# Designs tried in a protein design run: designed miniproteins, single chains, continued (4). Part 58

Each design is a single chain, and the fold is of that chain. pLDDT is the mean over its residues in the fold that is shown.

## One batch from the design tools (miniprotein)

Design m13997
Fold by ESMFold2-Fast:
Structure m13997 (fold): chain A 78 residues (1-78)
Amino acid sequence: MTAEEVARKAEELVRFYEENREAVEAEARELARAAGLDEEEIEALLARAEEQLRVAREVAERLRAGASLEEVREWLAA
């Protein structure tokens, strides 16, 4: 997988989530409740998903700015 391919996929995922945020979050809440998670656990799950969205956006931005896949991997591990 190339840096271009990773950046494009990250951008596509971010765009899909941003365009469908309310629906994705509503479905995630419903599935988490069905799995037996309480409200505090659901909020923690959504906060983690929001953090992962931020990470995906930053990955795409760094790769578009000329960072290598290795540099992005090291940043993610920090």
Scores: mean pLDDT 81

Design m13998
Fold by ESMFold2-Fast:
Structure m13998 (fold): chain A 83 residues (1-83)
Amino acid sequence: GEEELEKLEKEFEKLVKELKKAIKNKDIDTAKKIIEKLKALQKKVMELLKKTEDKEIQLRLIGLALRIIGEIFEAELEIKKLE
């Protein structure tokens, strides 16, 4: 429940830091690989959401899912500018 959510939140923060560094360095290949990792993280978040009965954890998982989607969309826009 909460421990699994905290692990997903930490992985998200790590991936976002790596993604922003890759984009700043114009490392498009690395940025694309991190986006795929964020998409995989999104699937894990949705899987945990389906198994979770705790409403507070469900709300936090929904918030995390929306943040992941936002970071992917922002990164894809920045990559298109660099290509």
Scores: mean pLDDT 88

Design m13999
Fold by ESMFold2-Fast:
Structure m13999 (fold): chain A 90 residues (1-90)
Amino acid sequence: ELEKEIEELLEKNKDKHPFSRVMAILKLVAKKEGISDEEFKEMIKKLPAEVQQKIIDKLREIARNAKSPKEIVEKTKEILDFIKEEYEKL
């Protein structure tokens, strides 16, 4: 069912920049793990600037190089795990 929701999200955002589509998927993955859009934004804002930059760089890499919805999902889950780890270190 998550795979179907991601396909629907990609279709809904097909006219948006690839970075925006990847960001939308990351937010959906976070929401499925119980993290609201508001909580997610607060988590990112509390992270050090260098960590925020690493997250942006990872999202840009996915936007440039990911070839399938499945690959985008797997890589955005890895980014979410990275965000959680860095947030727990605060």
Scores: mean pLDDT 78

Design m14000
Fold by ESMFold2-Fast:
Structure m14000 (fold): chain A 65 residues (1-65)
Amino acid sequence: SRSILLSGKHELKEAREILEKADLPEEEKKKLLEMIDQGLNSTDPEEMAKLGREFAKKLKELGLL
């Protein structure tokens, strides 16, 4: 569904913006940004939604969300 795809992409974009502004080690920041970019390049809406949720959880645990 397009709605599921938009939700996943929205969460990944939000995570990317938070991560870009976060004061994190350059190596970790680069790895996380690459994972987000891979998710955004995916055409599978279910995998993108899963990745978005997983990233949101990680950001929350890091105190960034």
Scores: mean pLDDT 69

Design m14001
Fold by ESMFold2-Fast:
Structure m14001 (fold): chain A 60 residues (1-60)
Amino acid sequence: SMKEKLIKKLKDLVKQGGKPFLVRTTFGVDLVVEKDGKKTIIEHFGYDLESILEEALSEI
């Protein structure tokens, strides 16, 4: 599923030293990863991204 692919991508990014966090926007929530001082948006406009992030972090 797309959720499982996103969880795997997040786990890989965190293992590489990435710091995941959520940014609230007018359209929902963005999932962002900060690595080497750079911020990258991984996914846009998801209301369930908080649950996805919690699941990814619980498996590390």
Scores: mean pLDDT 77

Design m14002
Fold by ESMFold2-Fast:
Formats: sequence, structure tokens, C-alpha cells
Structure m14002 (fold): chain A 105 residues (1-105)
Amino acid sequence: MEIEEAIKLIEEISGLEFDEKAKEFLKKLLEKIKEKENLDNYYPIAILLGEALKLAFKDKKKVTFEELINLLTNKIKSENKEADSLFKGIYDRYKDIIEEVIEET
């Protein structure tokens, strides 16, 4: 799976459209997570992020980079406890990567 296919999969699962900066952030994030976890492809992380975003952004069609990073860093709560728990787990596991990619984007 190419990185562009992984981003499309996240959009398809979540039902969300990301702005260009959010897509750039997600590409960098997925690449670094894939490297850290020694994954064969982006599929497991794309599925996890897509499902978590689907739960968090109920009734939204478009998500900006700022909205995405505020959710990932727990600056904003989705009011969905399952989504908030998933994002906390992702942030706790990948904090250094997430903070680095935010600075690079």
C-alpha cells in the first residue's frame, strides 16, 4: 500500500475530507509510525486512525490540520469516550513522533 492509498483509506473509513495541511501531517505521521513499528504496510495504522476519526468527528464532513492536532494531543475532547480513549492511547504511544511531525508541518 502506497502512502496516498493509506490517506484515501482513512478518508473512506472516517467519511471525512482533510485539508492539504492535514493530509501532509497524516502522511508524515504514517511514515514515521510504520518505521517505528517495523510494519510491512500502512494498513493497520490507517484502519485504526480512520475508525478513531469516524467516532470523534461525528456529523462533520471536513477536518482541518488544527482540528486534527487538537484532537490527537487531547487539547479538544470529542465527547465520544471510545474515540478519546483511542486517541489518548495513540498519543501516549507515539507522542515523540506526533510532536515532531506537528513541528515539521
Scores: mean pLDDT 81

Design m14003
Fold by ESMFold2-Fast:
Structure m14003 (fold): chain A 82 residues (1-82)
Amino acid sequence: SDEEKKARLEELKERAEELIEEAKRNPWIPEHLLKEAEEIREEIEKLLKEGKIPSSEELMELEMRLGSVELALATYKLVKRK
């Protein structure tokens, strides 16, 4: 449903904001990961501001992009922190 898609967008925005804060606190995390998280947040924020409900495909693409940043960030924390 459109309401469910909106809730998912808001969740993705929150997750992106958490990644941005984590990247800012950890100087060993590559800057390109911070930039990607910021770009994802900006895209979601624009959709929410415009009241635009993305297609299921667009939503999946945002989820996949955010997931790839999450995975990369987690691997950098594991490899470089230890």
Scores: mean pLDDT 82

Design m14004
Fold by ESMFold2-Fast:
Structure m14004 (fold): chain A 91 residues (1-91)
Amino acid sequence: ASKEQANEYIQKALQHAAELRRAAQALVDGRDVEGNLRRAEQHLEQAEEYARKAGELSGPEMQEKMDALVDGLRRLLEDARAEAAARAAAA
């Protein structure tokens, strides 16, 4: 597999990670909660897929970094969901 394909998958994983972080922040802020939850879930799925492909092409060191990225995104989304639920319960 080409280095260019691996780099493309890394960039796509990072782009989806950035969009997930934006959606998660909007969840915490109480903005369009249902829409941002759906967007965050979709971007998580895409980030996981591209991270997996990047790791498969780049070897174990990159696989470990991509796994850490995905684990961090999952925890971020779980925390954002909990905060959004707490905000809704307080309203």
Scores: mean pLDDT 86

Design m14005
Fold by ESMFold2-Fast:
Structure m14005 (fold): chain A 78 residues (1-78)
Amino acid sequence: GYELVEEWRFQDPSLSKRQNLLRLVKRIQDKYEGVEILSSESDADTLRVTMRSDNGDRIVATATEDGSGEIRVYRPKE
């Protein structure tokens, strides 16, 4: 399993959910080395991207239609 080790929340109602997600992904790529995009998902209100850092952490970026954004970092449990 994974444990949540870090969480950031953002709000920018001036951005579309796509623009918001792209900014979150760029922030992750700037902060973490060796980031690989594993998957992207979309529904009517939400965009989500799952990424992996070089140390095996899973990073999930979520952007919603209301301008909300969220980054969650999960670390493998030993």
Scores: mean pLDDT 78

Design m14006
Fold by ESMFold2-Fast:
Formats: sequence, structure tokens, C-alpha cells
Structure m14006 (fold): chain A 74 residues (1-74)
Amino acid sequence: DLERQRRQRDEQLRHDLYVQLEDEAKRLNNTSALPEAKKAVEQGLEEARRAPSPEERARHVQRGVNKALDIIEK
């Protein structure tokens, strides 16, 4: 089922991004920023789901990740 495989890939991406944020927050000693950073990633993923093209989807994901990293980096 292609739709189920797509959902699994999207969930894997979310998981990988969360792990990356957690590792970065620990490295920078800023774990208190994690909930806000994770919210930024979730917002980017939600906007990506509404995007009409693969290019725009990737851009929304990248925006969410960049915002999350900025939050962790202060």
C-alpha cells in the first residue's frame, strides 16, 4: 500500500528530526527549548502536507527545521 508507505516515511522523518533536535539541544545545554523547537518542526510538517508541489513541501520542512534549530541555538 503506497499510501501507508508514505505515512511511514513521513513518521520516520518526524522521528529523525526529533532525535536531531534532542541531540543538538543536549550539545548546546538547552533542553528547555525542546518543546518549542518540536512545535516548529510540527508546524513545518503540517504546512508541507498542504503544499501543492514536492519543492514547496521540502521548503516548508526546511523552514520548520531551521526555525527549530534557531530556537535551540538561542
Scores: mean pLDDT 80

Design m14007
Fold by ESMFold2-Fast:
Structure m14007 (fold): chain A 84 residues (1-84)
Amino acid sequence: MAEEAAAELEERAEELVREAEELAAKGTEEDLRRAGELRGEALGIGIARALLRLGVDPEEALRLAEKLAESFAEPIGELDLAFA
């Protein structure tokens, strides 16, 4: 159970990071905002997966992942637009 879930989350996070990098490379305001959102989501998923794999309490892992995903998705998107 845990192993298949960890593998799924790992694949998902890697896809989101790749998509975000491709969008950021395009350099449009729309793409930069979307890239920021995807990076936040990927970071949250990646952290949750890594913490679960390391045996950290699921509750703590989810709490940290949620906080970081929210922080990166929101401010990164708006920050990129400010510099466009």
Scores: mean pLDDT 68

Design m14008
Fold by ESMFold2-Fast:
Order: C-alpha cells, then sequence, then structure tokens
Structure m14008 (fold): chain A 119 residues (1-119)
C-alpha cells in the first residue's frame, strides 16, 4: 500500500539510509500513477514534503528533482496540482522562508518549471 511505502521511506530517512530512501521514493512515485483521488495525492505530497524538508540539503535537493520529474510527467492537471500543493504545504514555514538555503532555491526553481510547463 502507499501508506506502507511512506512508512518505509520515513524509516529509511531516519536511519540515514539515503540509497534505500531513493529506491522507496521511486516506488512511491510509480504507485502515484495509479492513484485517481486528488485528495489522496495531496495527503501523500504533504507527507513527502514534511519528510524531505528534514533531510540534509544535498539529499533533499536530489529528491525534489525526482518529484519535479514526476510532476512534469503527470498529465492529469487535478492530480498534479493536488500533489504539488500537498508537497508545498508539508514543508515547515521556517524551512520555506529560508531563501538563502539551496533547498529553498531548488524548490522555487522546480516549482516554477512545473507551473510553466504543466500549470
Amino acid sequence: SIESLLEEFEKAVKEKDYEKADEILDQILEKLKSIEDPQVLYAVGKRLGGIISQLPEEEAVKFIKKIETYLLNEEDAAKRRAFRQGFLDGIPSEVAKDKQSKFYQTLDLEVTKVMIEKP
């Protein structure tokens, strides 16, 4: 289930097993293609935003780029918007306001790309 994958992803991140976290993220993103309910996609995005924002900057940037690639390949606008909004809402305000961080700079650039190519 998607919930089991999210739990495994959070555990891998807490254990600092970023290689395993990367593999689990790929499984999550693949499973999202079969989820039709935008509210479920919002909830998954929110969970991922919260977990990824806690990572070391280099690892967070890598995972944000994978999520950006997923969003650009999601043709359903309602599903894409729900996941994107969830992800943004999942990021704590203190992280989102740090405009000097590479995390914030990468997130801002990748979100802007999605908004331009897949509004």
Scores: mean pLDDT 79

Design m14009
Fold by ESMFold2-Fast:
Structure m14009 (fold): chain A 57 residues (1-57)
Amino acid sequence: GSSIAERGLENLEKAIAAGDEATARAMLHELQRMELTPEQQARLDELVARMKAAGWL
């Protein structure tokens, strides 16, 4: 549900901020399996761009 996706996005953002690549990759995998709203998808796309900038993808 949307609340699970929101929590996932928050956890992904925190993992990126903490430099925790393993947790960030795991959260990304979970989020990619969820039905996201357009707003949630845009947020995920931003976080994926940050992971690519960090050299994690």
Scores: mean pLDDT 85

Design m14010
Fold by ESMFold2-Fast:
Structure m14010 (fold): chain A 79 residues (1-79)
Amino acid sequence: DEEVKKLEEVEKWLKEKGLEIPEELLKEKIEEARKKLKEAGKESEEALKEAELVARAAAIGEVLKKNNLSDEVEEKIEK
C-alpha cells in the first residue's frame, strides 16, 4: 500500500503541473511487465497487481524524464 500511496502522490503532483500520464504509455509499460511475468511463470492475481504498480511507476518515470522533473519529484516525495 505504501507504493500505491507514493505513486498517487506523484500522479497528483503531475496533475497540479498540468501533466498527465498518456494512456498509450501506461499500456506499453503494463505489456512489458506482463511479458516479464510470463517469462518467470508467474500469472497469479498478486503478481499481476505488482506488475501494474511497476508499470505505473515506469510510466511516471518516463513523463518525469521527458519533462526534466526527476530530481524535483524525488526531493518533494522523499523529503
Scores: mean pLDDT 72

Design m14011
Fold by ESMFold2-Fast:
Structure m14011 (fold): chain A 90 residues (1-90)
Amino acid sequence: MEVATEEELKEFKEKEKELEEKIEKLKKELGIDEKASYVEIIKKLIEAGKLGDEALYEAIKKGVSEEELKEAGVSDERIEQLKKELEAIK
């Protein structure tokens, strides 16, 4: 099977940076503390109806567990979908 190319890895890193910048902007718009955990950020995004899959991918990358995401209000169905998508980019 084809392993990720240098081009794919570069695009992935650029996407991560864009997602971090987007999340920082959302933190400012929603009045979320800069010291807030990713769980708190996800919870605020759910309450505002602005939670995208990108924010969930970043939370998982920052070490947020499936249990913490469920506690923040993310549905089991959404977590399973994200897990499958993350396994696809392994």
Scores: mean pLDDT 66

Design m14012
Fold by ESMFold2-Fast:
Structure m14012 (fold): chain A 65 residues (1-65)
Amino acid sequence: SMDAKIEEALATLRKIIGNVVGIVSRRGTHVTVGLDLETEEDYYAAEIAAATIGSITGLSISLEQ
């Protein structure tokens, strides 16, 4: 199901990015994930991870801090 796919994507993000707060909003395949990051470099790493997971899963992942 789409919910299971989103949960797996979020779990993968949490393994790569330790400071994931959770899902802020969702519309179909578009998911906004909240982060609590301290540096710009950590945010860029998070953007790369989100883009990679999105390309694999077909989800559109946006990040919010």
Scores: mean pLDDT 79

Design m14013
Fold by ESMFold2-Fast:
Structure m14013 (fold): chain A 71 residues (1-71)
Amino acid sequence: SHHEELEKELLKDVEGTKKYIEENDFSPETLEQLLKSAEGALEQAKKLGLEKVVEKLKELIELIKKKLKEK
């Protein structure tokens, strides 16, 4: 279904972004932009009932916040 396809694509995108952020060092400005984007994506995923995407986006947001605290 469209819902299942969307969830799979978004999960891969979130997982890839999380790995990319963990493996690289970004400026605080870039991390703030990524945080804003992730928070927006989280609200959209909640509205769509994409439970697995919501979980992974929460993990991504916490990672970005952790990286920002190190700056």
Scores: mean pLDDT 84

Design m14014
Fold by ESMFold2-Fast:
Structure m14014 (fold): chain A 94 residues (1-94)
Amino acid sequence: LPPYLTPTAEQQSELSATLQQAITFALEGNYDDAIKLLKPLLLYSNIDPKFILDILKKDPNAEEAIRRLATYAMEKQDAEGIALFLPLYVILKS
């Protein structure tokens, strides 16, 4: 079985709040602050990625927010951001 941690209820609430804040920043055009919140969760978190995806799929604004972040990463040629946000957008659009 995978070595990922199942987040506690408290961790799930904090994760949801952080993702909602990042979505809000992205929709407001505050892409740098949105990316600052999301990169640690996507790159360095030991939480099972499915929990992050489940939260994003429940938010009707997540697809557009992530699309904007992927576009911003492409515009500034941020290879790490492109690698994170473009596949995530494709998953959310599906």
Scores: mean pLDDT 81

Design m14015
Fold by ESMFold2-Fast:
Structure m14015 (fold): chain A 100 residues (1-100)
Amino acid sequence: AERLVAIGEEAAERILAAPTLEERIAIAEEMLREMAEASPVPEVREELLAARDAFAPALRESEARAPIAPEQLARGARAIGAQAAREVELARLGVEPPVP
């Protein structure tokens, strides 16, 4: 699950360097896609892809009410990576051993 955390950290750095909300949204969508591809658990993958589809509309709605700080988006990216890593680990713990 280290890879999911690393993807979130890398996306956070890119978000902080991006000058526009649209660029930050694109980075976040790519992050969610990369996390989905890196996830060995189908259920976690499906949740990440669903989050990606909902993310851009939600952020644009939020920005229309008040400006979103890049630091807030960066913290969100790191939190998503950490959460996805935890969900993958929990799914592994729920799998029965293949041989008794």
Scores: mean pLDDT 75

Design m14016
Fold by ESMFold2-Fast:
Structure m14016 (fold): chain A 71 residues (1-71)
Amino acid sequence: DEKKKEIEQKVEILIITYEELTGDEELAEKLKKMPLKDQLEKLIEIAKKKGYDTIVEAAKELLKELEELEK
């Protein structure tokens, strides 16, 4: 599905952005091994704890889009 691939690409960009901000390569690598929904949920939790509100909001929007595709 084209839309699912677009979500995957945007999630990858958010993970890269988080990695660049934190230097946490281990966490970024771990996230990439998770299912897409789990990647988004984990990213939201971690980014929220770090105060990266822009990443939190972007990830929440992508999670909503993904859940709508899986209904």
Scores: mean pLDDT 81

Design m14017
Fold by ESMFold2-Fast:
Structure m14017 (fold): chain A 69 residues (1-69)
Amino acid sequence: GAAADAAAQQAAGDRGTKARNLSPEELWKIAETLAEKNGDQELVEKARELRDKPPEEVRKLIQEITDKM
């Protein structure tokens, strides 16, 4: 149990540490996942619309979702 939880936590930590160097595709995936976790359908739709937008717009959505958490 604890070993599996530690491995998952480490993977999440590594992702967080590398957030500053994430590709636009990875940023978009994070935005969509966060929107889905919040259960806000409007944010999920916004995340999907932003897949073709510059990374700055994706980061703004991530910030908006995080501020609501």
Scores: mean pLDDT 67

Design m14018
Fold by ESMFold2-Fast:
Structure m14018 (fold): chain A 106 residues (1-106)
Amino acid sequence: PLERYEELKKRAEEILADPNATDYEKAQAYIDMAYYYLVKGELDKAYEYFNKAIELLKKITDPLKRKQLELDIISVANVFRPALGLTELLKSLEDVKKALEKYFKK
């Protein structure tokens, strides 16, 4: 149902507007925004939010939180994989970056 994704977006926007939100919470919110725009077919916005989440990984010092975010990014990107014409599973953050750059590089 579309309404489920609208609630996901609303919650993510609330986190991103909160000045007290941690880098981990903001990164998770960016992943949720990327997923929302993938469902909408708005690939440019999905790519923008994936890049914002990936950049925040550089600030996450907790190795467990960093690994969880990395796995979440890879998971969401694999949902998007068929739309990118990719037949093989994305296994690493570098694979995700290369796939996104290939289709959105101007």
Scores: mean pLDDT 78

Design m14019
Fold by ESMFold2-Fast:
Structure m14019 (fold): chain A 120 residues (1-120)
Amino acid sequence: SAREELKRKWIETLRRLTEELRRKVKEFKEAVKNGDEEEIRRIVEELERLLEEVDRLVKELNKYFKLPPSAGFFELASYIERNTRTELDRELAEALRELGYAVASAELMVAVYKAIEKRK
């Protein structure tokens, strides 16, 4: 069905974004270890672009499930888990939680970097 195909595409996109964020956080940690200020800046800009793509996807999902645009990944995942019992919706909720953890890590790295740079 069209709805199942849409949900499968969302799961695929959520998993891709999770992997990309985790990879960029790892690259950020290596750049910090190497003291490469220009590479750190480049990775932060890439993380910010990924976080913008994530925000657009969350707003699309919130609209579909009739939640406020401000609802976070964990709120959306909990809503899906409480209101649905299909395998596909369970996988969607799990993918949302995993992305939520990756986003939290990425946002922390970006925030710490910006705080340090503002104090220089």
Scores: mean pLDDT 86

Design m14020
Fold by ESMFold2-Fast:
Structure m14020 (fold): chain A 69 residues (1-69)
Amino acid sequence: MEEEKKKEIDEQLKKVASEMRNAKTYDEIIELLKKRAEILSKYATPEQRKLIDERLNKLIESIKKAKEK
């Protein structure tokens, strides 16, 4: 990954993290997690994308279980 693109990704990820801190509902948090995964996946290898998807699915499942209670 090129240095310039890495910095752009990091900046976008920081914005998503800030939005997560301001999120008031589980649905907002889930959408922000998906947005973060999309940003990471655009510049990732197939193996890195698998790890990103696995982490995303695990986090979403945990949030959905908390919401269902």
Scores: mean pLDDT 76

Design m14021
Fold by ESMFold2-Fast:
Structure m14021 (fold): chain A 85 residues (1-85)
Amino acid sequence: MTGIIKGIRSTIVTNLSTVVSPETTELISQIEDTIGLYLAGQMSPEDAVKQLETLLEQIKSLNVTNPIVQSVIESVEDFIDILKS
């Protein structure tokens, strides 16, 4: 059973990696980690906004046209706006 779950995760990562660079995948992971740290109360709203804005600028600079990546960008922009409000 564990081998099947690992296979599914590897397939998703591989499929994403075929349409986006490894750098894009790493930036998405860092965005998720930053949001997770903020939600866990381990990061201030100010630090979370600064880190997310930096990561968002980096991912946007890669000019990725993948719809999943664009959806991530939009969700992060909405989250930053909420934290600034």
Scores: mean pLDDT 71

Design m14022
Fold by ESMFold2-Fast:
Structure m14022 (fold): chain A 94 residues (1-94)
Amino acid sequence: DELKKHADEAEKILKKNEPYSEKTEEGLKKILPDLDPETQKLVEASLELADLLRELQKEKIKAMYEGKEKYEETVKKNEEELEKKLKELGKEIE
């Protein structure tokens, strides 16, 4: 099953990169209180977006194991969820 092979590869890449993402976020969280209020909002919005992107990627990989139809449905839902979140964050930081 070609879709499952792609899911396995994507999951491996995600797990390999997760420690780097975690350390970057921990570093940003440590300096957050020392930043000016406007920059703090931008960093907080960036961290929130990064968390959502990882969640959506995990959902997409899970859907790949369930089959092509479920994958396509999940991709569409994830796109709508991301668009909504970007619009909300844009209003908060503007």
Scores: mean pLDDT 79

Design m14023
Fold by ESMFold2-Fast:
Structure m14023 (fold): chain A 83 residues (1-83)
Amino acid sequence: SRNKQLEEVVKLLKQSIETLKKLIEEGKIPLDVALRTAQSLRSSVENQILRAEKYNAPQSIIDELKKVKAEVDALIEKIRKQL
């Protein structure tokens, strides 16, 4: 269903954020590249929120996407403080 597709997108976005965090912690990615990657992920999350709202997705999915956005925003701020 459409809702299952959105749930899978949420899972993939969370997985991408966790992978980026791990690469940063292990020193496997330059911080400027990490910042650009996190900003790209934020844009993807913002686009998914707009899409979910446009198609009147369940509020639980919209709330989960907004939670993912808060997590990527926090990661961006953490990276910026290290630059």
Scores: mean pLDDT 88

Design m14024
Fold by ESMFold2-Fast:
Structure m14024 (fold): chain A 89 residues (1-89)
Amino acid sequence: MDEEIFEAERRIGELLKDLTPEQRAKVEIEVGKEVKPYAKLNADEERALKLAQENGDELGIASVYIDGAIRGTPEDREKVIEIVEKIVK
């Protein structure tokens, strides 16, 4: 399971590799919004989400939803990658 999550993160990183830091941040925020319905948050992720919301940290909010979706089913992981590819293009 952890190895599959690592491979998904690696694939996402490769898709974002050629983007500037500003472009990458915008893509991650949009991906976070699109993956929200697929994210299954655990207690640690719920706590991180609350902290990010309190701080107005849009990247932190996006990261929590992306992590929640990637940690879900293999189907959810492929959906996240599909969404990243769609937004990057």
Scores: mean pLDDT 80

Design m14025
Fold by ESMFold2-Fast:
Structure m14025 (fold): chain A 91 residues (1-91)
Amino acid sequence: RREILEARLALAEALAAGDLEAAEEAARRLVETLYEALASTTDDEELKEELRRRGEETFEEDVAWIRANPEEAAADARAGIPLLRERLAEA
């Protein structure tokens, strides 16, 4: 899942840079990418709607947490970037 790793790396790099606007955009893209991947695994329309709603809720929660904890988010992102780059190079 190269696209999910790319989205995760983009979010991590934005957070590490302290660019909250870029981080919010990257978080939205990550949630959209994850939702699309999960929705593609089922033909259940009710489950697809539930996944869409949960994706939007997750985005709102993630953005709220990032805005409330920018230093912690940046520290976690910096710690994760080397692993994400390694995973992406293998993908």
Scores: mean pLDDT 78

Design m14026
Fold by ESMFold2-Fast:
Structure m14026 (fold): chain A 72 residues (1-72)
Amino acid sequence: MSPAVQAILDQRAALRAQQDAMMRAMRQSQSAIDALNSPGMPPYDPVEAANQILALEKKAEELLQEEKEKAE
C-alpha cells in the first residue's frame, strides 16, 4: 500500500476513534468533552466527521484504483 493511501486510512481511523471518544465523553462528563477539544481546533461536529470519513474512504479507493491502472 502506498504511503498516501496509508495516511488517508490512518486519518479515517483517527476520526472514527474521535467519534467513539466524544460519544463516550458525552455520557460521562463535560470535563471529558473539554479534554478532547483543543483551543485551536474547531468544535466536534458528528455530521462533519462522518462526511470526512466517507470522503477519505472514497479518496483511498480512487488512489488504489489509479495505482492499479498505472501498474497495468
Scores: mean pLDDT 68

Design m14027
Fold by ESMFold2-Fast:
Structure m14027 (fold): chain A 61 residues (1-61)
Amino acid sequence: MSDEEILEEARRKTEPYLEEALANPEKRMEYLEKMWSLTPENSLGAALWAAQALRIVAEQI
Protein backbone atom coordinates (compact mmCIF):
# COMPACT_ATOMS: atom_id res chain seq x y z
CA MET A 1 0.00 0.00 0.00
CA SER A 2 1.38 3.39 -0.98
CA ASP A 3 1.97 6.25 1.47
CA GLU A 4 -0.52 8.28 -0.58
CA GLU A 5 -3.25 5.65 -0.06
CA ILE A 6 -2.57 5.53 3.69
CA LEU A 7 -2.85 9.33 3.99
CA GLU A 8 -6.01 9.42 1.83
CA GLU A 9 -7.73 6.81 4.04
CA ALA A 10 -6.75 8.64 7.23
CA ARG A 11 -7.95 11.95 5.74
CA ARG A 12 -11.34 10.46 4.83
CA LYS A 13 -11.77 8.94 8.30
CA THR A 14 -10.81 12.14 10.15
CA GLU A 15 -12.59 14.72 7.93
CA PRO A 16 -15.95 14.70 9.82
CA TYR A 17 -14.16 15.16 13.16
CA LEU A 18 -12.05 17.99 11.75
CA GLU A 19 -15.23 19.79 10.68
CA GLU A 20 -16.80 19.29 14.14
CA ALA A 21 -13.64 20.55 15.87
CA LEU A 22 -13.73 23.70 13.73
CA ALA A 23 -17.42 24.25 14.61
CA ASN A 24 -16.98 23.51 18.35
CA PRO A 25 -13.61 24.88 19.56
CA GLU A 26 -14.47 24.06 23.21
CA LYS A 27 -14.53 20.35 22.29
CA ARG A 28 -11.53 20.43 19.95
CA MET A 29 -9.35 18.34 22.27
CA GLU A 30 -11.92 15.52 22.25
CA TYR A 31 -12.06 15.58 18.44
CA LEU A 32 -8.26 15.77 18.15
CA GLU A 33 -7.99 12.65 20.33
CA LYS A 34 -10.59 10.91 18.13
CA MET A 35 -8.72 11.90 14.97
CA TRP A 36 -5.44 10.63 16.44
CA SER A 37 -7.04 7.22 17.13
CA LEU A 38 -8.07 7.05 13.44
CA THR A 39 -4.62 7.85 12.00
CA PRO A 40 -1.80 5.30 11.62
CA GLU A 41 0.77 5.44 14.44
CA ASN A 42 3.73 6.30 12.23
CA SER A 43 5.45 9.46 10.95
CA LEU A 44 2.93 9.96 8.12
CA GLY A 45 -0.04 9.73 10.47
CA ALA A 46 1.64 12.03 12.98
CA ALA A 47 2.31 14.61 10.24
CA LEU A 48 -1.31 14.48 9.01
CA TRP A 49 -2.68 14.83 12.55
CA ALA A 50 -0.30 17.73 13.33
CA ALA A 51 -1.37 19.56 10.14
CA GLN A 52 -5.06 19.14 11.04
CA ALA A 53 -4.43 20.26 14.65
CA LEU A 54 -2.60 23.39 13.43
CA ARG A 55 -5.52 24.19 11.12
CA ILE A 56 -7.98 23.92 14.03
CA VAL A 57 -5.83 26.25 16.16
CA ALA A 58 -5.31 28.71 13.26
CA GLU A 59 -9.08 29.01 12.68
CA GLN A 60 -9.43 30.53 16.18
CA ILE A 61 -7.41 33.57 15.10
Scores: mean pLDDT 72

Design m14028
Fold by ESMFold2-Fast:
Structure m14028 (fold): chain A 88 residues (1-88)
Amino acid sequence: MKEVEERLRRIARELQAKIAAGETPSGSELDEYLAELERIRKEITEIIKEDPNNQEALRLKREVDLLIEQLKDMKERFEKQNPEAWKG
């Protein structure tokens, strides 16, 4: 749990820092963040499967789901604007 939570917070902070700086994450950076978030979501889902009343895991799952959704939306917008750059 603690390790999963720290990874999630790190990704969220890095993303917020880039957005605040007016930087557009590269396609590879977005893919890297998305892959790590999907990995985190999988780990949280296994924890919930073992203990469905784990309130911390349930909260973290909601947070990771929202962040994945935001990141996918961001990637889709950039892919539509620059289709050649994303068909690597």
Scores: mean pLDDT 76

Design m14029
Fold by ESMFold2-Fast:
Structure m14029 (fold): chain A 137 residues (1-137)
Amino acid sequence: MEEKIKKLTDLAKSPDPEVRKKAAEQVRELAKDPKAHKGLIPVLETLAKSPDPEVRLLAAKAARRAVKHDPEGMAPVLETLAKSPDYTVASLAVLAAMSDKKLFERLAKDEKARSLATQLKGLLPEEEKKEVEEILS
């Protein structure tokens, strides 16, 4: 597993956008496995900073799967993705962060994340929605 994650990190840094996209697809698949999640954080940080919108979208989907296992470790990844110019990427990152009070408090320091949370809070369970509304106040 560690050797595979190291290879994926190297592929994520490739100058070839198709190689970066292939790495992102593999990381998204590995994000389903709880045993891989801690090793995925460095590669997800690399993919979240990608110039490719498709790579960032795949990173956001992977991060949303991984956040339930380690909200604190995923914080830098979600902060980077929430600043993405792509509405879908930024929205997925903010929605993932709103599932954890402390994680959302960290993201809510950014005005764009607060604006997206205001738009998306209606999708949350009532308990999580109340906590998000308190942070946004």
Scores: mean pLDDT 81

Design m14030
Fold by ESMFold2-Fast:
Structure m14030 (fold): chain A 102 residues (1-102)
Amino acid sequence: MEAAERVAKLVEDLERGKKTKLTELYEKIEEILRQYPKELSEEAREEVARLLAEMLGIPEETALRYLEEYGPEGFLQMLLAMHEENLPTLEEAAELLKKKVA
């Protein structure tokens, strides 16, 4: 749900200029999560959370919470679910943003 607001900004950027493939973004995040060990120290988890937060455009606290609760594998599962669920929500958010430009 919160990710939909972040992704809405990407949709607006797509209309203004370059098209960005959300699938490409998720593939890169998947590669990052696969490279990191399944068992993360607190320090390493914080680094991964910061990186993922920047890539997704979400707060570091949110990324850290997912990693603490579900680990890197669980985080990947959450990203996939958010992507699927955000497609309808993202559409309404994009429509709202377009109305502000008009």
Scores: mean pLDDT 55

